# Designed miniproteins, single chains, continued (2): the designs that were tried, part 76

Each design is a single chain, and the fold is of that chain. pLDDT is the mean over its residues in the fold that is shown.

## One batch from the design tools (miniprotein)

Design m6634
Fold by ESMFold2-Fast:
Structure m6634 (fold): chain A 60 residues (1-60)
Amino acid sequence: APKSLTIDSVGNVAFAKWGVKEAAEAGAEEVTIIAPSEEDAKEVKEFAESLGLKAKVEIK
């Protein structure tokens, strides 16, 4: 199982949250979230951390 995954939000927070949920269910320990804004990144990061994942954020 992948230990870490990178999730590109493609400008869609709901899609990014879905990807985070899939990563958690696959047994990932860490996700890197690429988001178009700090607000979107924060929302997805908080969701990932609520599932027990370590979250890193990149703004693009």
Scores: mean pLDDT 74

Design m6635
Fold by ESMFold2-Fast:
Structure m6635 (fold): chain A 87 residues (1-87)
Amino acid sequence: ATVYYSVEGNVVHVLIKGADPAKAIADLREMARKLGGTVVTEIVGDDVLATIVGVDPEEAKKGLEKFAKKYGGKLIEVSLEELRKLA
């Protein structure tokens, strides 16, 4: 799977490609919960769009790196505009 992310202030936007959406959403929710925040998710085709709120961006990045490795993939930082184009 490929995980794209963009940081806007205290909000982290995420796009996940090439993972099972239901499993990806469950793992993201657990990650956000453990870090003291929440995640809002949307399924777009076979992809997952997510917004992580209430988590420090650096802690969210570490969580997303672990998530990407679990799915045999990579974490890529992009602009919010680029992330929206990829979805």
Scores: mean pLDDT 84

Design m6636
Fold by ESMFold2-Fast:
Order: structure tokens, then C-alpha cells, then sequence
Structure m6636 (fold): chain A 93 residues (1-93)
């Protein structure tokens, strides 16, 4: 799905920028926050998921909450494990 790939690429760009602007962030806490938010997102209705996606892809502030949201959506759609999430954080830091 070209639209899904484009969305995931945009979310990766947001996450990378957030990690560079917040380089002192605790990796273990980031992994746990990302996993918890991905699980929460999975529990949402389709309408709620769509609303959260629209907010995430158009975010203009690159704080930790923005980064956690972007990574949680990536983890949900790509079905990332805890270890793969850690690798993603370490790669972009």
C-alpha cells in the first residue's frame, strides 16, 4: 500500500528528528512508553485510530510525546517487537 508506506516514512522522519532534539532520553523508558501507546492504539476504534494518525503525521512540535506517538504507530503497523523498538531508537539516536 503506497499510502501506508508514505505514512510510515513520514512517522520515521518525525521520530528521528524527535530523538535528535531529545538525545538524553532514557531508552528503557522510551521502549516501555512506545509499547504501552502501541497497545492503547490497537484498542482504539477505526475512527479514533484515523484521528490519531492525522494528528501524528502533521505534528509541528518535536518533543518526546510526539516521538513516542510516531514510534508507537510505526510499532503497531510494522508489528515491531520490544527488541526491534530498542534497535530503532538506537539507530536514530
Amino acid sequence: DPEKEELLEKLREIFERTLKENSDADIDLLVESILQLAEFYASLSESEQEAMLKRAKNEKVFDLSTGITSAALIAYYEKLSREEIRELIEKYR
Scores: mean pLDDT 84

Design m6637
Fold by ESMFold2-Fast:
Structure m6637 (fold): chain A 81 residues (1-81)
Amino acid sequence: SMKEELLKKAKELVDQGKDVLELNELFVEAYKKGLSYEEIDEVLREIAKYRTGKELAEIEDEKSKLILELIYEAYLEEEKK
């Protein structure tokens, strides 16, 4: 699954010490390749959980939502051209 491949790559970047902003290009590419907003949101939520290790951090869910909104806006601007 493309969603599973995205999650795997995102986890690898997290393990390398990359933040969610460094994941932005990966998520934009996945969006352009046909992943839905909902599928990308699921991956971002799983990554937030993975990063906390033991405990879900509500602030990471909010950051993930903000980043996803920025990705979506970038996608819409590309579509207008």
Scores: mean pLDDT 71

Design m6638
Fold by ESMFold2-Fast:
Structure m6638 (fold): chain A 90 residues (1-90)
Amino acid sequence: SKELLLESVREAAKKLGVSEKTVIGALGYAMEEAGASEEELEEFAEMFGISVETLREYAREAKEKFSDEEIREIVNEVSRIFIEKYNEKQ
């Protein structure tokens, strides 16, 4: 769910000591590298209440500050938290 994703991003940001913007940017960058379509990126950005242009800006900033391995670690942390929260709700 959208709410579960938002909560997972916030928790990942807090645990990793980075901004929510950084986490959103890392996710956006990972989606682009995986070949996500314009439509998929727009849908993802809308979940955070931002434009696709803002998502791309966040992705660029994340790529400039972090290595591909560090970005992967951020993405993996969000995924781990999301799965844990989803399972707790079921």
Scores: mean pLDDT 85

Design m6639
Fold by ESMFold2-Fast:
Structure m6639 (fold): chain A 98 residues (1-98)
Amino acid sequence: SRRLPLSPLARAAAATVYASSYAPDGDPIGKRAMELIERIAERLGEEPGTVAARLLRLAAEGDEAALREILDEEEIEEMREIAEELEKRLEELKKERE
């Protein structure tokens, strides 16, 4: 099995894109993630899907410098919050299993 150690920023970016995939289901974390990606896209003059693909690529490459060139500090903090909330949800689901 292949394991790539992701930096906290790369992990947060990947988690944000992943969470946004649940926005159509009405998931609150997914909606927040999608709204963040849409705001980044508007600021960069790109489409949300293009931004999501770029974030995933840079996260997979571990390119923190390129992520910091695209993202401001407020966007980075919101991505960290989204990643932490998603992680808490996954841990709660584990505790409900017999």
Scores: mean pLDDT 79

Design m6640
Fold by ESMFold2-Fast:
Structure m6640 (fold): chain A 96 residues (1-96)
Amino acid sequence: MIRKATVELHTFTVGGIPFTGARVTDEETGEVKDVLAPSSDAEWLAEKIAKILKERGITEVTIVADPSPSSVKLAEEVAKILEEKYGIKTKVVVRP
């Protein structure tokens, strides 16, 4: 059975240090898993997200990005890695 998730990406700074938060929501169960990265490392973030998705048998994901250029770019980079390296069908949507 094909399962889907939503990943909400938020980029923010604390004391001038950039952080990225990712909230992974299983669309079938409503289960939530949070990932917090101390940097905007797309490959590290994609690896952590992919692990969560794999453990749940999720093969399709929608990434919701904040409407900032840096957030959109990070979401697109994560989406590319998820598709090319992990085989997860990914769509990027910009938050209104």
Scores: mean pLDDT 79

Design m6641
Fold by ESMFold2-Fast:
Structure m6641 (fold): chain A 66 residues (1-66)
Amino acid sequence: MSNRLVYQAMNEALAEMDKLGEKNFTSVVELGPDGEVLNFKFIVQGDEEAKKLVEAVERKYKDQEA
């Protein structure tokens, strides 16, 4: 995924989690040699709705990148 799409996906996922009031998550970020965000994953603790929204956002941007 391009860094632009990664940042858009992260921002969209964060906005959706914020709308649900979910603030307890761990982010795992894959960085390139220049510190660019190449990929991301959120581990959401206990909120199934937030998890589904994050997965939907990830899928949307993966389909757009392909």
Scores: mean pLDDT 68

Design m6642
Fold by ESMFold2-Fast:
Structure m6642 (fold): chain A 61 residues (1-61)
Amino acid sequence: EEETKAKQAVVGAAKRAIDENADLPELERTKKALEYAAEVLSKDPRYKEMAENVRKALEDL
């Protein structure tokens, strides 16, 4: 249901980010995918904390 929809949205956004940035090195593409996933998660208040955790992990990459 709602949780499954959020998971699908995050996965879809990450895949799109990777595809749109296929010309970048793997590390840069990974950063883009995580950034996009964090943005999608932040749109739902229930997953805001998860989005912050992803952003914190991204800062270390």
Scores: mean pLDDT 73

Design m6643
Fold by ESMFold2-Fast:
Structure m6643 (fold): chain A 85 residues (1-85)
Amino acid sequence: GKDNIINNIIEELEKALDLLKKGNIDEAIDILNFLINVLEDLSEYYPEFNEALSILEKALDLLKKGNIDEAIEELEQAINFLKSL
């Protein structure tokens, strides 16, 4: 159900955060690209995921610019948003 999907996305985001904090930026980017594709597909059926999608796209752009700390803050906001659903 939707709750299982949300929990799986949160677990992958928490893994991406751990990787970023350890300096494994490329591995974190791979997870975020995967989750963005998942959220794009899900947002057709659950419009509330469009907000999470926008936050992840912003975080990915920040990572590509080397703004790691700001990307971490955006991902923490995405996790908090998903937990509120």
Scores: mean pLDDT 88

Design m6644
Fold by ESMFold2-Fast:
Structure m6644 (fold): chain A 70 residues (1-70)
Amino acid sequence: SEEEKKKLEEEYFKKLLDAFIDYVNRLGQAIEEGLAKGLSREEIFARVDEIGEEMNKKVKELKKEYESKL
């Protein structure tokens, strides 16, 4: 039904919001911990890039899961 579709859409966007909040928190923590541990600029950038790639993967997975339920 249209009501079920709207509920699925709302749940999807809430999951996306949670994923973005998690991403921002992980990014900040990785930079802060990297600096505290004396990691090189290159090592910190590599961690930032990895976190970004994991976020992109998770966003794609959430979209596919949502679309599969329609």
Scores: mean pLDDT 87

Design m6645
Fold by ESMFold2-Fast:
Structure m6645 (fold): chain A 71 residues (1-71)
Amino acid sequence: AEAARRAAYRASAVVETGPEQKEATEASLEHAVRAALRNAALGPRRVTVLTSVEVSPEKVAPVKVTVEILP
């Protein structure tokens, strides 16, 4: 029951950000979290987020960031 309830409150968003833009990365993460909260139909609340980042060491490319909201 609890696991199904948690799954219902999970939401994720994907954002791409430049590897050299720390400030833009922070703004992008905030945007992704807000989008995930909207997708889950959650109001303002303290949440835990899981962030996964993929970068290439040999090529300048956007950093893929996935954000998942935990209840």
Scores: mean pLDDT 55

Design m6646
Fold by ESMFold2-Fast:
Structure m6646 (fold): chain A 80 residues (1-80)
Amino acid sequence: SEKDKLLEEAKKLFKEVEEIVQRAMDEGRLTPELAELAREAFELYQKILEAYDNNEPIDKIKSLLEELKKVVERIRELAA
C-alpha cells in the first residue's frame, strides 16, 4: 500500500515530464539541456519501477523518488 502510493506519485511526476517535453517539442523549444534532464527523469523512473518490481526496501524507493522530484523541479524551472 505505501509502496503503491510511492509508485503512483512517481508515475504522476513522470507523466508531467512527458507533457513538458511534448509541449517543448511541439513549439520547437526542446533544448539539449531539457532533453538531458528528461533522460535523467526517465532513468530514475525506470529505477523506481525496478525497485518496486524487485520488492526492494521502501526507503530505497523513497530515496529514488526524492531524486526524481529534484530533477522534475529543475525541468519545471527550465520549461517556465
Scores: mean pLDDT 89

Design m6647
Fold by ESMFold2-Fast:
Structure m6647 (fold): chain A 107 residues (1-107)
Amino acid sequence: SKEYLHEVTMMGAMAGTTLMAANIGKKTKTPFDEVKKVVTSGLQKLIDAAQALYDKTGDSNVKALLNAGRQALADVQKATTIDAMIDTVSALTDQIAAYEKALIAKA
């Protein structure tokens, strides 16, 4: 099951890029609704990638990442601050990084 390390690394990059966009939005004082649109779009792309990988592999760890991405999207939709969106995407980024590290260790 080393087969999808590349796909998990790409999901990590998607999460990290989304997190960076949210942090830049906070620093530049970008309107909340614009930051939320960017974060929502990034999370949806990550969910789509995780769904495609889960459909291909049936792997329960990929399903866990898919479910985590869906939960992060739901939490962002309920978020009323940029900080809440940053916290949500940061937690998802850490979870994906932990799974990527576990896949590398099994290599």
Scores: mean pLDDT 88

Design m6648
Fold by ESMFold2-Fast:
Structure m6648 (fold): chain A 68 residues (1-68)
Amino acid sequence: SKTSYEVQKEILEAIKEKIAEGASLEEILETVRKILKEVNVTEDTINEILDKLAKDIDAFIKELESLL
């Protein structure tokens, strides 16, 4: 099983990669949703995380980087 650290790192890497590729916000959100679903995060928690990410991507990235 992936640790919380490994999951956070995977999410951060995926977001940065999608931004570099010029992906839409919708594509970024779906990529993060997929990662969280694969590690059995609850739907309610996924929705809270995605709402936070959609509100401010730069702030979300900075918060994740502070945890790694």
Scores: mean pLDDT 83

Design m6649
Fold by ESMFold2-Fast:
Structure m6649 (fold): chain A 100 residues (1-100)
Amino acid sequence: MTALVTIEGVETLTEEMVRELLDIAKKNGAKVSGILANKISEEAKELLKREGISYAILPDSKSLTVFVEAPNREQAEAAGKAIEEWAKSKGLKASVTLVP
């Protein structure tokens, strides 16, 4: 089960942001499986590669999309909601979509 979290207004995905996202997913029994971002720092790319996380860059979009995988719908929803709350705590707009 996958949660797709779309966050508006992220110019550059940093290593600190990746570490925070990984921690939130893990605490909710989930794993970050993919990242789609406008720009990614070199340190963030290295961390994503080390963790086995797929990523792609979309330079025409000022958004960050986080793909979160979990064993069941309830954990995927909880992880997605936690990441949405994290983004909103930083003053960013976010939305969560559950994918089977």
Scores: mean pLDDT 85

Design m6650
Fold by ESMFold2-Fast:
Structure m6650 (fold): chain A 59 residues (1-59)
Amino acid sequence: MRRQRQQSLLRAAQNTRQYGQDLADQMLQQGSSLDVVQQVLRNTDLGVQRLLDGALRSG
């Protein structure tokens, strides 16, 4: 069923976003530069967008 694949991809996107935010927070806590943290967040957003696009194409 298309809807089951969409739901799986949406959950993967949510989990990926949460992981990226947690990682960014940990890096800031460890004194990483803002530029590095922004790069990590941008890469996470790109990954999330790819999963969301996959969900939309599956619908």
Scores: mean pLDDT 78

Design m6651
Fold by ESMFold2-Fast:
Structure m6651 (fold): chain A 100 residues (1-100)
Amino acid sequence: MEAEKIKEEAKRAIEEAERNIEDARQMLKNFSQATAAELGELYDRARRTHEELEKIYKKAEETPELSEVAEEVRKMLERTAAITRQLGVAYASKAAAEAS
């Protein structure tokens, strides 16, 4: 069923986003020890997961029985947007420092 498929996609994307957020929090806490390459990889992973969540959110929003799933995905989108922005800034800063 399409609704069940969307639920499964949402569950996987949310779990991936939660791992990305935790990884990002740990790396940002230890920024001095992080490399530009590590931050760049995490930034790309977080951005890709955010794009997947946006697609899932649109599908869930169009499906009335998935209103709770849509709300959970929306909250995760806010969290992934914030962390992706922080990772982007951190990556740019580290890349500039390593190039000097």
Scores: mean pLDDT 86

Design m6652
Fold by ESMFold2-Fast:
Structure m6652 (fold): chain A 62 residues (1-62)
Amino acid sequence: MKRTFAVEREEGNVRYAVDEETGERALVFITGDQAQVLMGSGEQFVGTVLERTADRVVVELD
């Protein structure tokens, strides 16, 4: 499942972001081509980074 996160702020290895489809806030941790996403609801996902910029991260969720 492909998700796009709009990056609001970066602090160290953590990106504070918003899911563009749902408007939900998320923390995105990127290591190489892998992303770990922690949603504001408490749901956690792991996925592959398809695109990474300062303002946007696109992840294919596993």
Scores: mean pLDDT 81

Design m6653
Fold by ESMFold2-Fast:
Structure m6653 (fold): chain A 76 residues (1-76)
Amino acid sequence: MEELLVELTKAILDALGKQNKPMLGVATVLRVIGALLEGRFDEAKEDAISTLKEAGVSEEDIKKVNELLDRLKEAA
């Protein structure tokens, strides 16, 4: 689980960093990881995917984050 959280953190930071929004990346990681640690998987996924789409992140990077979130839900 911890390894998947690290990969998710890197994926979100990289995706939003590519959009020149590093502070949004940090804020999104803090909200999403917080929600995941509380078992709020659907809220975490909706926040992450919505934020990435609004920031103009590529469909490929959004898919990667979505797959990591699905793997975290399965591992819980």
Scores: mean pLDDT 84

Design m6654
Fold by ESMFold2-Fast:
Structure m6654 (fold): chain A 70 residues (1-70)
Amino acid sequence: SLPTLPSDEEMKEIIKRIEEEMKKQGITDPRALTVAIAVAFFAGASDTRPLSPEEIVKLAIETAKKLAEK
């Protein structure tokens, strides 16, 4: 297994929070959800880990919002 990935529990929490926040924010584009999850995986898998799980969720949501813009 790759040692740079977050724990299964941490990743589960991040994905759950992203999905919940996307629903609350009214982001209905399934592509935006996919991008948000991809951003979270990218940030979690980086050698440099500058972000907490909470910050990863924020980054993913902000990125998804920008990409969901027409």
Scores: mean pLDDT 67

Design m6655
Fold by ESMFold2-Fast:
Structure m6655 (fold): chain A 82 residues (1-82)
Amino acid sequence: FDELMTESLRGALEIAREGGTSGAAFALYLAQHVELSAFGLGIQLSPEAQRLLEETRRTVEEKAKKTGKMDDVKRLYRMMST
């Protein structure tokens, strides 16, 4: 499970770095899903998984600010989360 969560977060970071606005929203969705799944299962994220989670969120935020698409990322994330 820990390895699976770490791999999922690594994938999310890659999508955040290389994807467009929809990719950034999807990366946030994946990161949030991993965090919620770990909480629901009572699993503590490894230091590497925690680092990847933080880096994914930071990458999405930075990219959205630079492209001026923060609101678009937020809307897409909400649609995926519902």
Scores: mean pLDDT 75

Design m6656
Fold by ESMFold2-Fast:
Structure m6656 (fold): chain A 95 residues (1-95)
Amino acid sequence: VPKVTLSPKEATVSVGETLTVTAKVESDKPVHVSVQLVDEKTLEIVDESEIVEVKPGETVTFTFKITAPKGKYKIIVTAFQDGKQSSAEATLTVK
């Protein structure tokens, strides 16, 4: 199973600001990675990245312009490889 880590683990941004997150993948094969921003209360997906192929030992950077309302959100990175997936979470506060 691929192992993925997400940085930063906690972020605070204002509405209209840009959020940048970096995913690191530990795998022996290429994996596909995507990031979703999810409302913590409703679990609604408020933004998502393209799916990107990441080679072993590489990092990938995702950038989001935050148009979501003030509140608490989860940043969920998911890595997909050979029909298996792993995920990592971070928290986002929009103020």
Scores: mean pLDDT 82

Design m6657
Fold by ESMFold2-Fast:
Structure m6657 (fold): chain A 103 residues (1-103)
Amino acid sequence: MIEAGDVLEVRVGEDGRALVKSTAVAEESPDTKAIVSLVSRDGRALGEGEALEVKVDKEKNITTVLADGVRARPGEEVRVGVAIFKGDQPVAAASGTATARPL
């Protein structure tokens, strides 16, 4: 069973980029990918898709993912899910709510 981690920080850019920091950690490999989902407080989809970049800090137990196509604004309350896959296998997940900060 994959233990769900926490979302620590969400930052959003004016160009539709979002940066999410979470405790969803996995081993980095060439086939490691992350899927990010952002939903508003009222359940409106703000963005969902494969992250452009995944960076794992094993010493701090933090994963930072960079996604695009996100339609959130700084100061908006967002509900975030992150799922990390190694190939087709889910290996880590995190979820939480955060107030989006400027990227």
Scores: mean pLDDT 77

Design m6658
Fold by ESMFold2-Fast:
Structure m6658 (fold): chain A 87 residues (1-87)
Amino acid sequence: SEIDKEIEHLKKLYDEFIEQVKKALELGMDPKEIKEQLENFKKRLDKYYEELIKRATPEQAERMKKVYDEIKKKIDELINEIDELSK
């Protein structure tokens, strides 16, 4: 389905972004800059979700919310880890 393709595309973009973030952290990039990139990604994710939910059926909306919530949780956990490293 179209929604399944959009969910898979979102997962792929997230996975690629997180791999880049982890690599940047390992290379000693500034944690503050990485945190800003994560915050910006989270804002873009919120807007993308808001636009998709308006076009989704209730069943599709529930599936999308589950994926969205999981991605947001992982981003928030990573931001928290970076904040602890920066103290």
Scores: mean pLDDT 79

Design m6659
Fold by ESMFold2-Fast:
Structure m6659 (fold): chain A 70 residues (1-70)
Amino acid sequence: MEIVEEKITKIGDQIYAVITVKVLPGDDIQQFVEEKVKELEEKYDAELVSVTITQLAPGTLLVTMLFTKK
């Protein structure tokens, strides 16, 4: 995975992460999402609420994650 853009916004007890990624041959999307969720949960002391993955263009994904503070 190549991260094109990563935007983290804090709104009260909510953490909203919007990540634009390019998928390279042999990339594991599931592994990338799992590792990123774990990274952000540890960094912000938060729990994952939802993940949405949207294809913006061929080989380009928008990954949107919502967390709530513990």
Scores: mean pLDDT 83

Design m6660
Fold by ESMFold2-Fast:
Structure m6660 (fold): chain A 69 residues (1-69)
Amino acid sequence: MSTPTIVRPVEQLSKETLEALKKHKELVEQGKSPKEIREELEKEFSMDPIKVTSEMFRHMASQVDAELA
């Protein structure tokens, strides 16, 4: 079912999530595998990788919902 409409997500992400998104894009462009990307992110942050992942999922869901809604 559809959740409540979310307006454009500007400045709603934590700085560490923005950094993770930027790094993820960079690693993907370098042709690294998902496993390698995950290992690199875990090594870089070393703290609450689940929180960063959850926030990324929330942001991605907002983007998809905004386009579908």
Scores: mean pLDDT 60

Design m6661
Fold by ESMFold2-Fast:
Structure m6661 (fold): chain A 89 residues (1-89)
Amino acid sequence: SVAKVAREIGKVLRAIGTEFDVRNGLLSKEEARRLAEENLEMAEELAKDPETPKVWVETMYEAAILAARHADDPELERRAEEKLREVRE
C-alpha cells in the first residue's frame, strides 16, 4: 500500500537525518542514545518484512551504530553491529 511504502521511506529518511546530525555534532549524548535506540527498533521492524530492501535496513543499523558511538554506549553499538552483520550476506 502507499501508506506502507510512505512509512518505510520515512524511516529511511529519519536514519539519514540521524547520520547527518551525528556527523555534524548536532546531538547531545542523550539525544544520540535515543536516536540510536529508535533507529535500531525501526530497523528490526523493517527486517521482519522479507520484501524490504536490505540496503534500507542496513542504513538504519548504520545510523544506530554511529549514534550509539556518539552517545558513548558500547553495549548499544555492539547490538547494532551484530544486527547489521546478520542482515549482510
Scores: mean pLDDT 85

Design m6662
Fold by ESMFold2-Fast:
Structure m6662 (fold): chain A 103 residues (1-103)
Amino acid sequence: GAFEALLATIDAVEAELRANTVDEEHAALFLRGLAAFRQAVLEASREPDPRRAILLLEIGLGMVHIAYGVMKVAGASETDLALARAAIERLEAELARVRAELA
């Protein structure tokens, strides 16, 4: 279903970040945001109200954006920031599909 596809996308972007980031400590900051989003997806999958499920997913994605901001202020390279932005774009696209399926 839509939540399983979103979890698979989180797993894929996590693997890509672990394989391709130059600075492991900066990658770890972003991965904390992904972990928070994963927990939000699991909670949303158990939420019977689709409006509340969508809100949980939006809060979770917000944590990923915060993690990106933390990477940036920690002095992450443009290479690592570009990987994090690509991950965010992919997660936003998948969340849009989940929103359409729940509507």
Scores: mean pLDDT 89

Design m6663
Fold by ESMFold2-Fast:
Structure m6663 (fold): chain A 92 residues (1-92)
Amino acid sequence: MSTEQKLKLTSIAFAMLALAQDLRLQGDEKLAELLIEGTLKALKLFEEGKYEEALETLLETAKRVVKESKDPEVVAAAQAIAEELEKLLKEL
C-alpha cells in the first residue's frame, strides 16, 4: 500500500468518525457506536499492517450505515465513503 493510499484510508477513517458525531447529534446512539467501533477496529488492523482487512472492515461498517440510517445526508455520505473504499480495495 502506497503512502498516498495510507493517507486516503486515514482521511476516510476521520470522515467516518465525523459521521458518527452527526449520528450522535441526531440521537442515533446505536448507529454512532457501531460506526465508531468499526472505524477503531479498522485503524487497529491498519496499524498491524493488515491493509486489506482494514479497508474491508471500513467498507462493511459504511455499508451497514447506508442500510440502517434514516437520514438521507448520512446515507449519501456513507455511500460516497463505501465507493471510495471499494476503489481502494481494487487498487491493492
Scores: mean pLDDT 85

Design m6664
Fold by ESMFold2-Fast:
Structure m6664 (fold): chain A 89 residues (1-89)
Amino acid sequence: LSKEQQDEVDLSMVRMFLALAKILDEQGNAEGAIEEIEKAKELALKLESPEVIEEVAREFERLAKEAKSPEVAEKAREAAEELREKAEE
């Protein structure tokens, strides 16, 4: 895969993990939601476009605001902060 194709695949996977985290949190599975947030964060940190990283950071911030579990909200917020720091490199 080219660099651009890899970023597109990685972005799609990040969004899938975030969607799963949201579903797990809504079902009361905070541990599962946190696991999916960590997977999404790890993959998002591999993204190279600052604009895409910033967009993903906003998606993590939205998850944090909508989270039912305080622990899930905290993990999503931490991930968003790490991504914003990377985008400003």
Scores: mean pLDDT 83

Design m6665
Fold by ESMFold2-Fast:
Structure m6665 (fold): chain A 100 residues (1-100)
Amino acid sequence: KVEQARATAERVLDIMREAAKKYPEKADELIEGARQLADFLVGNVDSPEGVAEALGNLLIYYGVDVETARRIAQALADGFPEARPAAERTVKKVEEFQKK
């Protein structure tokens, strides 16, 4: 549902704005990436699993911490319960990259 997608997108964007405060030198890139994913989520409400996978790749690329990844994954799963397995896989992928 578009309304759920918009609410979820706003929550993800808010979490990324908080994370950006910890990384001021890449804050603009994090916010822009989150905004692009928020637009993608609203445009693809029938494929939230794909959005979760794209989000995982973005979080790894910008070196976002595991705590932030879990908060974003939880927000996505709350808005789209069907995407919870994909969101959990995203968190695990971020954890694996952080361990290396």
Scores: mean pLDDT 73

Design m6666
Fold by ESMFold2-Fast:
Structure m6666 (fold): chain A 61 residues (1-61)
Amino acid sequence: SLQDLLAEIQRLVDEALRDPSISREELVARIRALARRAGLSEQQIAALVAMATDRLDLAEA
């Protein structure tokens, strides 16, 4: 479900915040792969990536 996908993306973001070996580019690639597998459009994938990277930026501030 979309809710399960969002929960999994949230877990990936939290993992990346705790593990400095996980690059922003690797996180983005994982999110894109999950969203494509879930059948989301390119616009929806871009929106999810933007939300995830915004959360990273807020945590770094």
Scores: mean pLDDT 80

Design m6667
Fold by ESMFold2-Fast:
Structure m6667 (fold): chain A 68 residues (1-68)
Amino acid sequence: MLAEALKAAAEELKKNPFSYDRLYRIAKELGVDPQTLFDRFQRIVKEKPENLTNESLAKALEEEAERL
């Protein structure tokens, strides 16, 4: 479930600008706690914040999902 939510968030980032509202909706649709998804996303962003493009963020989310 969380891995599926991270992959869905990665696909969304490839198509549209980042939004916490979209992450919330993805979490709800997949039956994941929105706070859990936000915490995981925040950890990824915190590690490489400054120069991440939407494409780079999407790649990082996909890699995190594969490690779960």
Scores: mean pLDDT 74

Design m6668
Fold by ESMFold2-Fast:
Structure m6668 (fold): chain A 65 residues (1-65)
Amino acid sequence: NEEHREIVLAVSEVANEAIRQLIAEGRVDDALRLWERMLEVMAEARSAEEGRELARRAAEEVRRE
């Protein structure tokens, strides 16, 4: 499904950047938790735009902790 593929790609782009930064900072447990949340976003989002918004929100929430 092209639509679902676009969602996965959009979320993956946001996830890749945020998770790599957390790993570089030594925050491995936070990176793993964010990865799990990103998988949920990929399953839940109805569009690439919504996927990006939800992924960005999840990344910001984890960073603030």
Scores: mean pLDDT 84

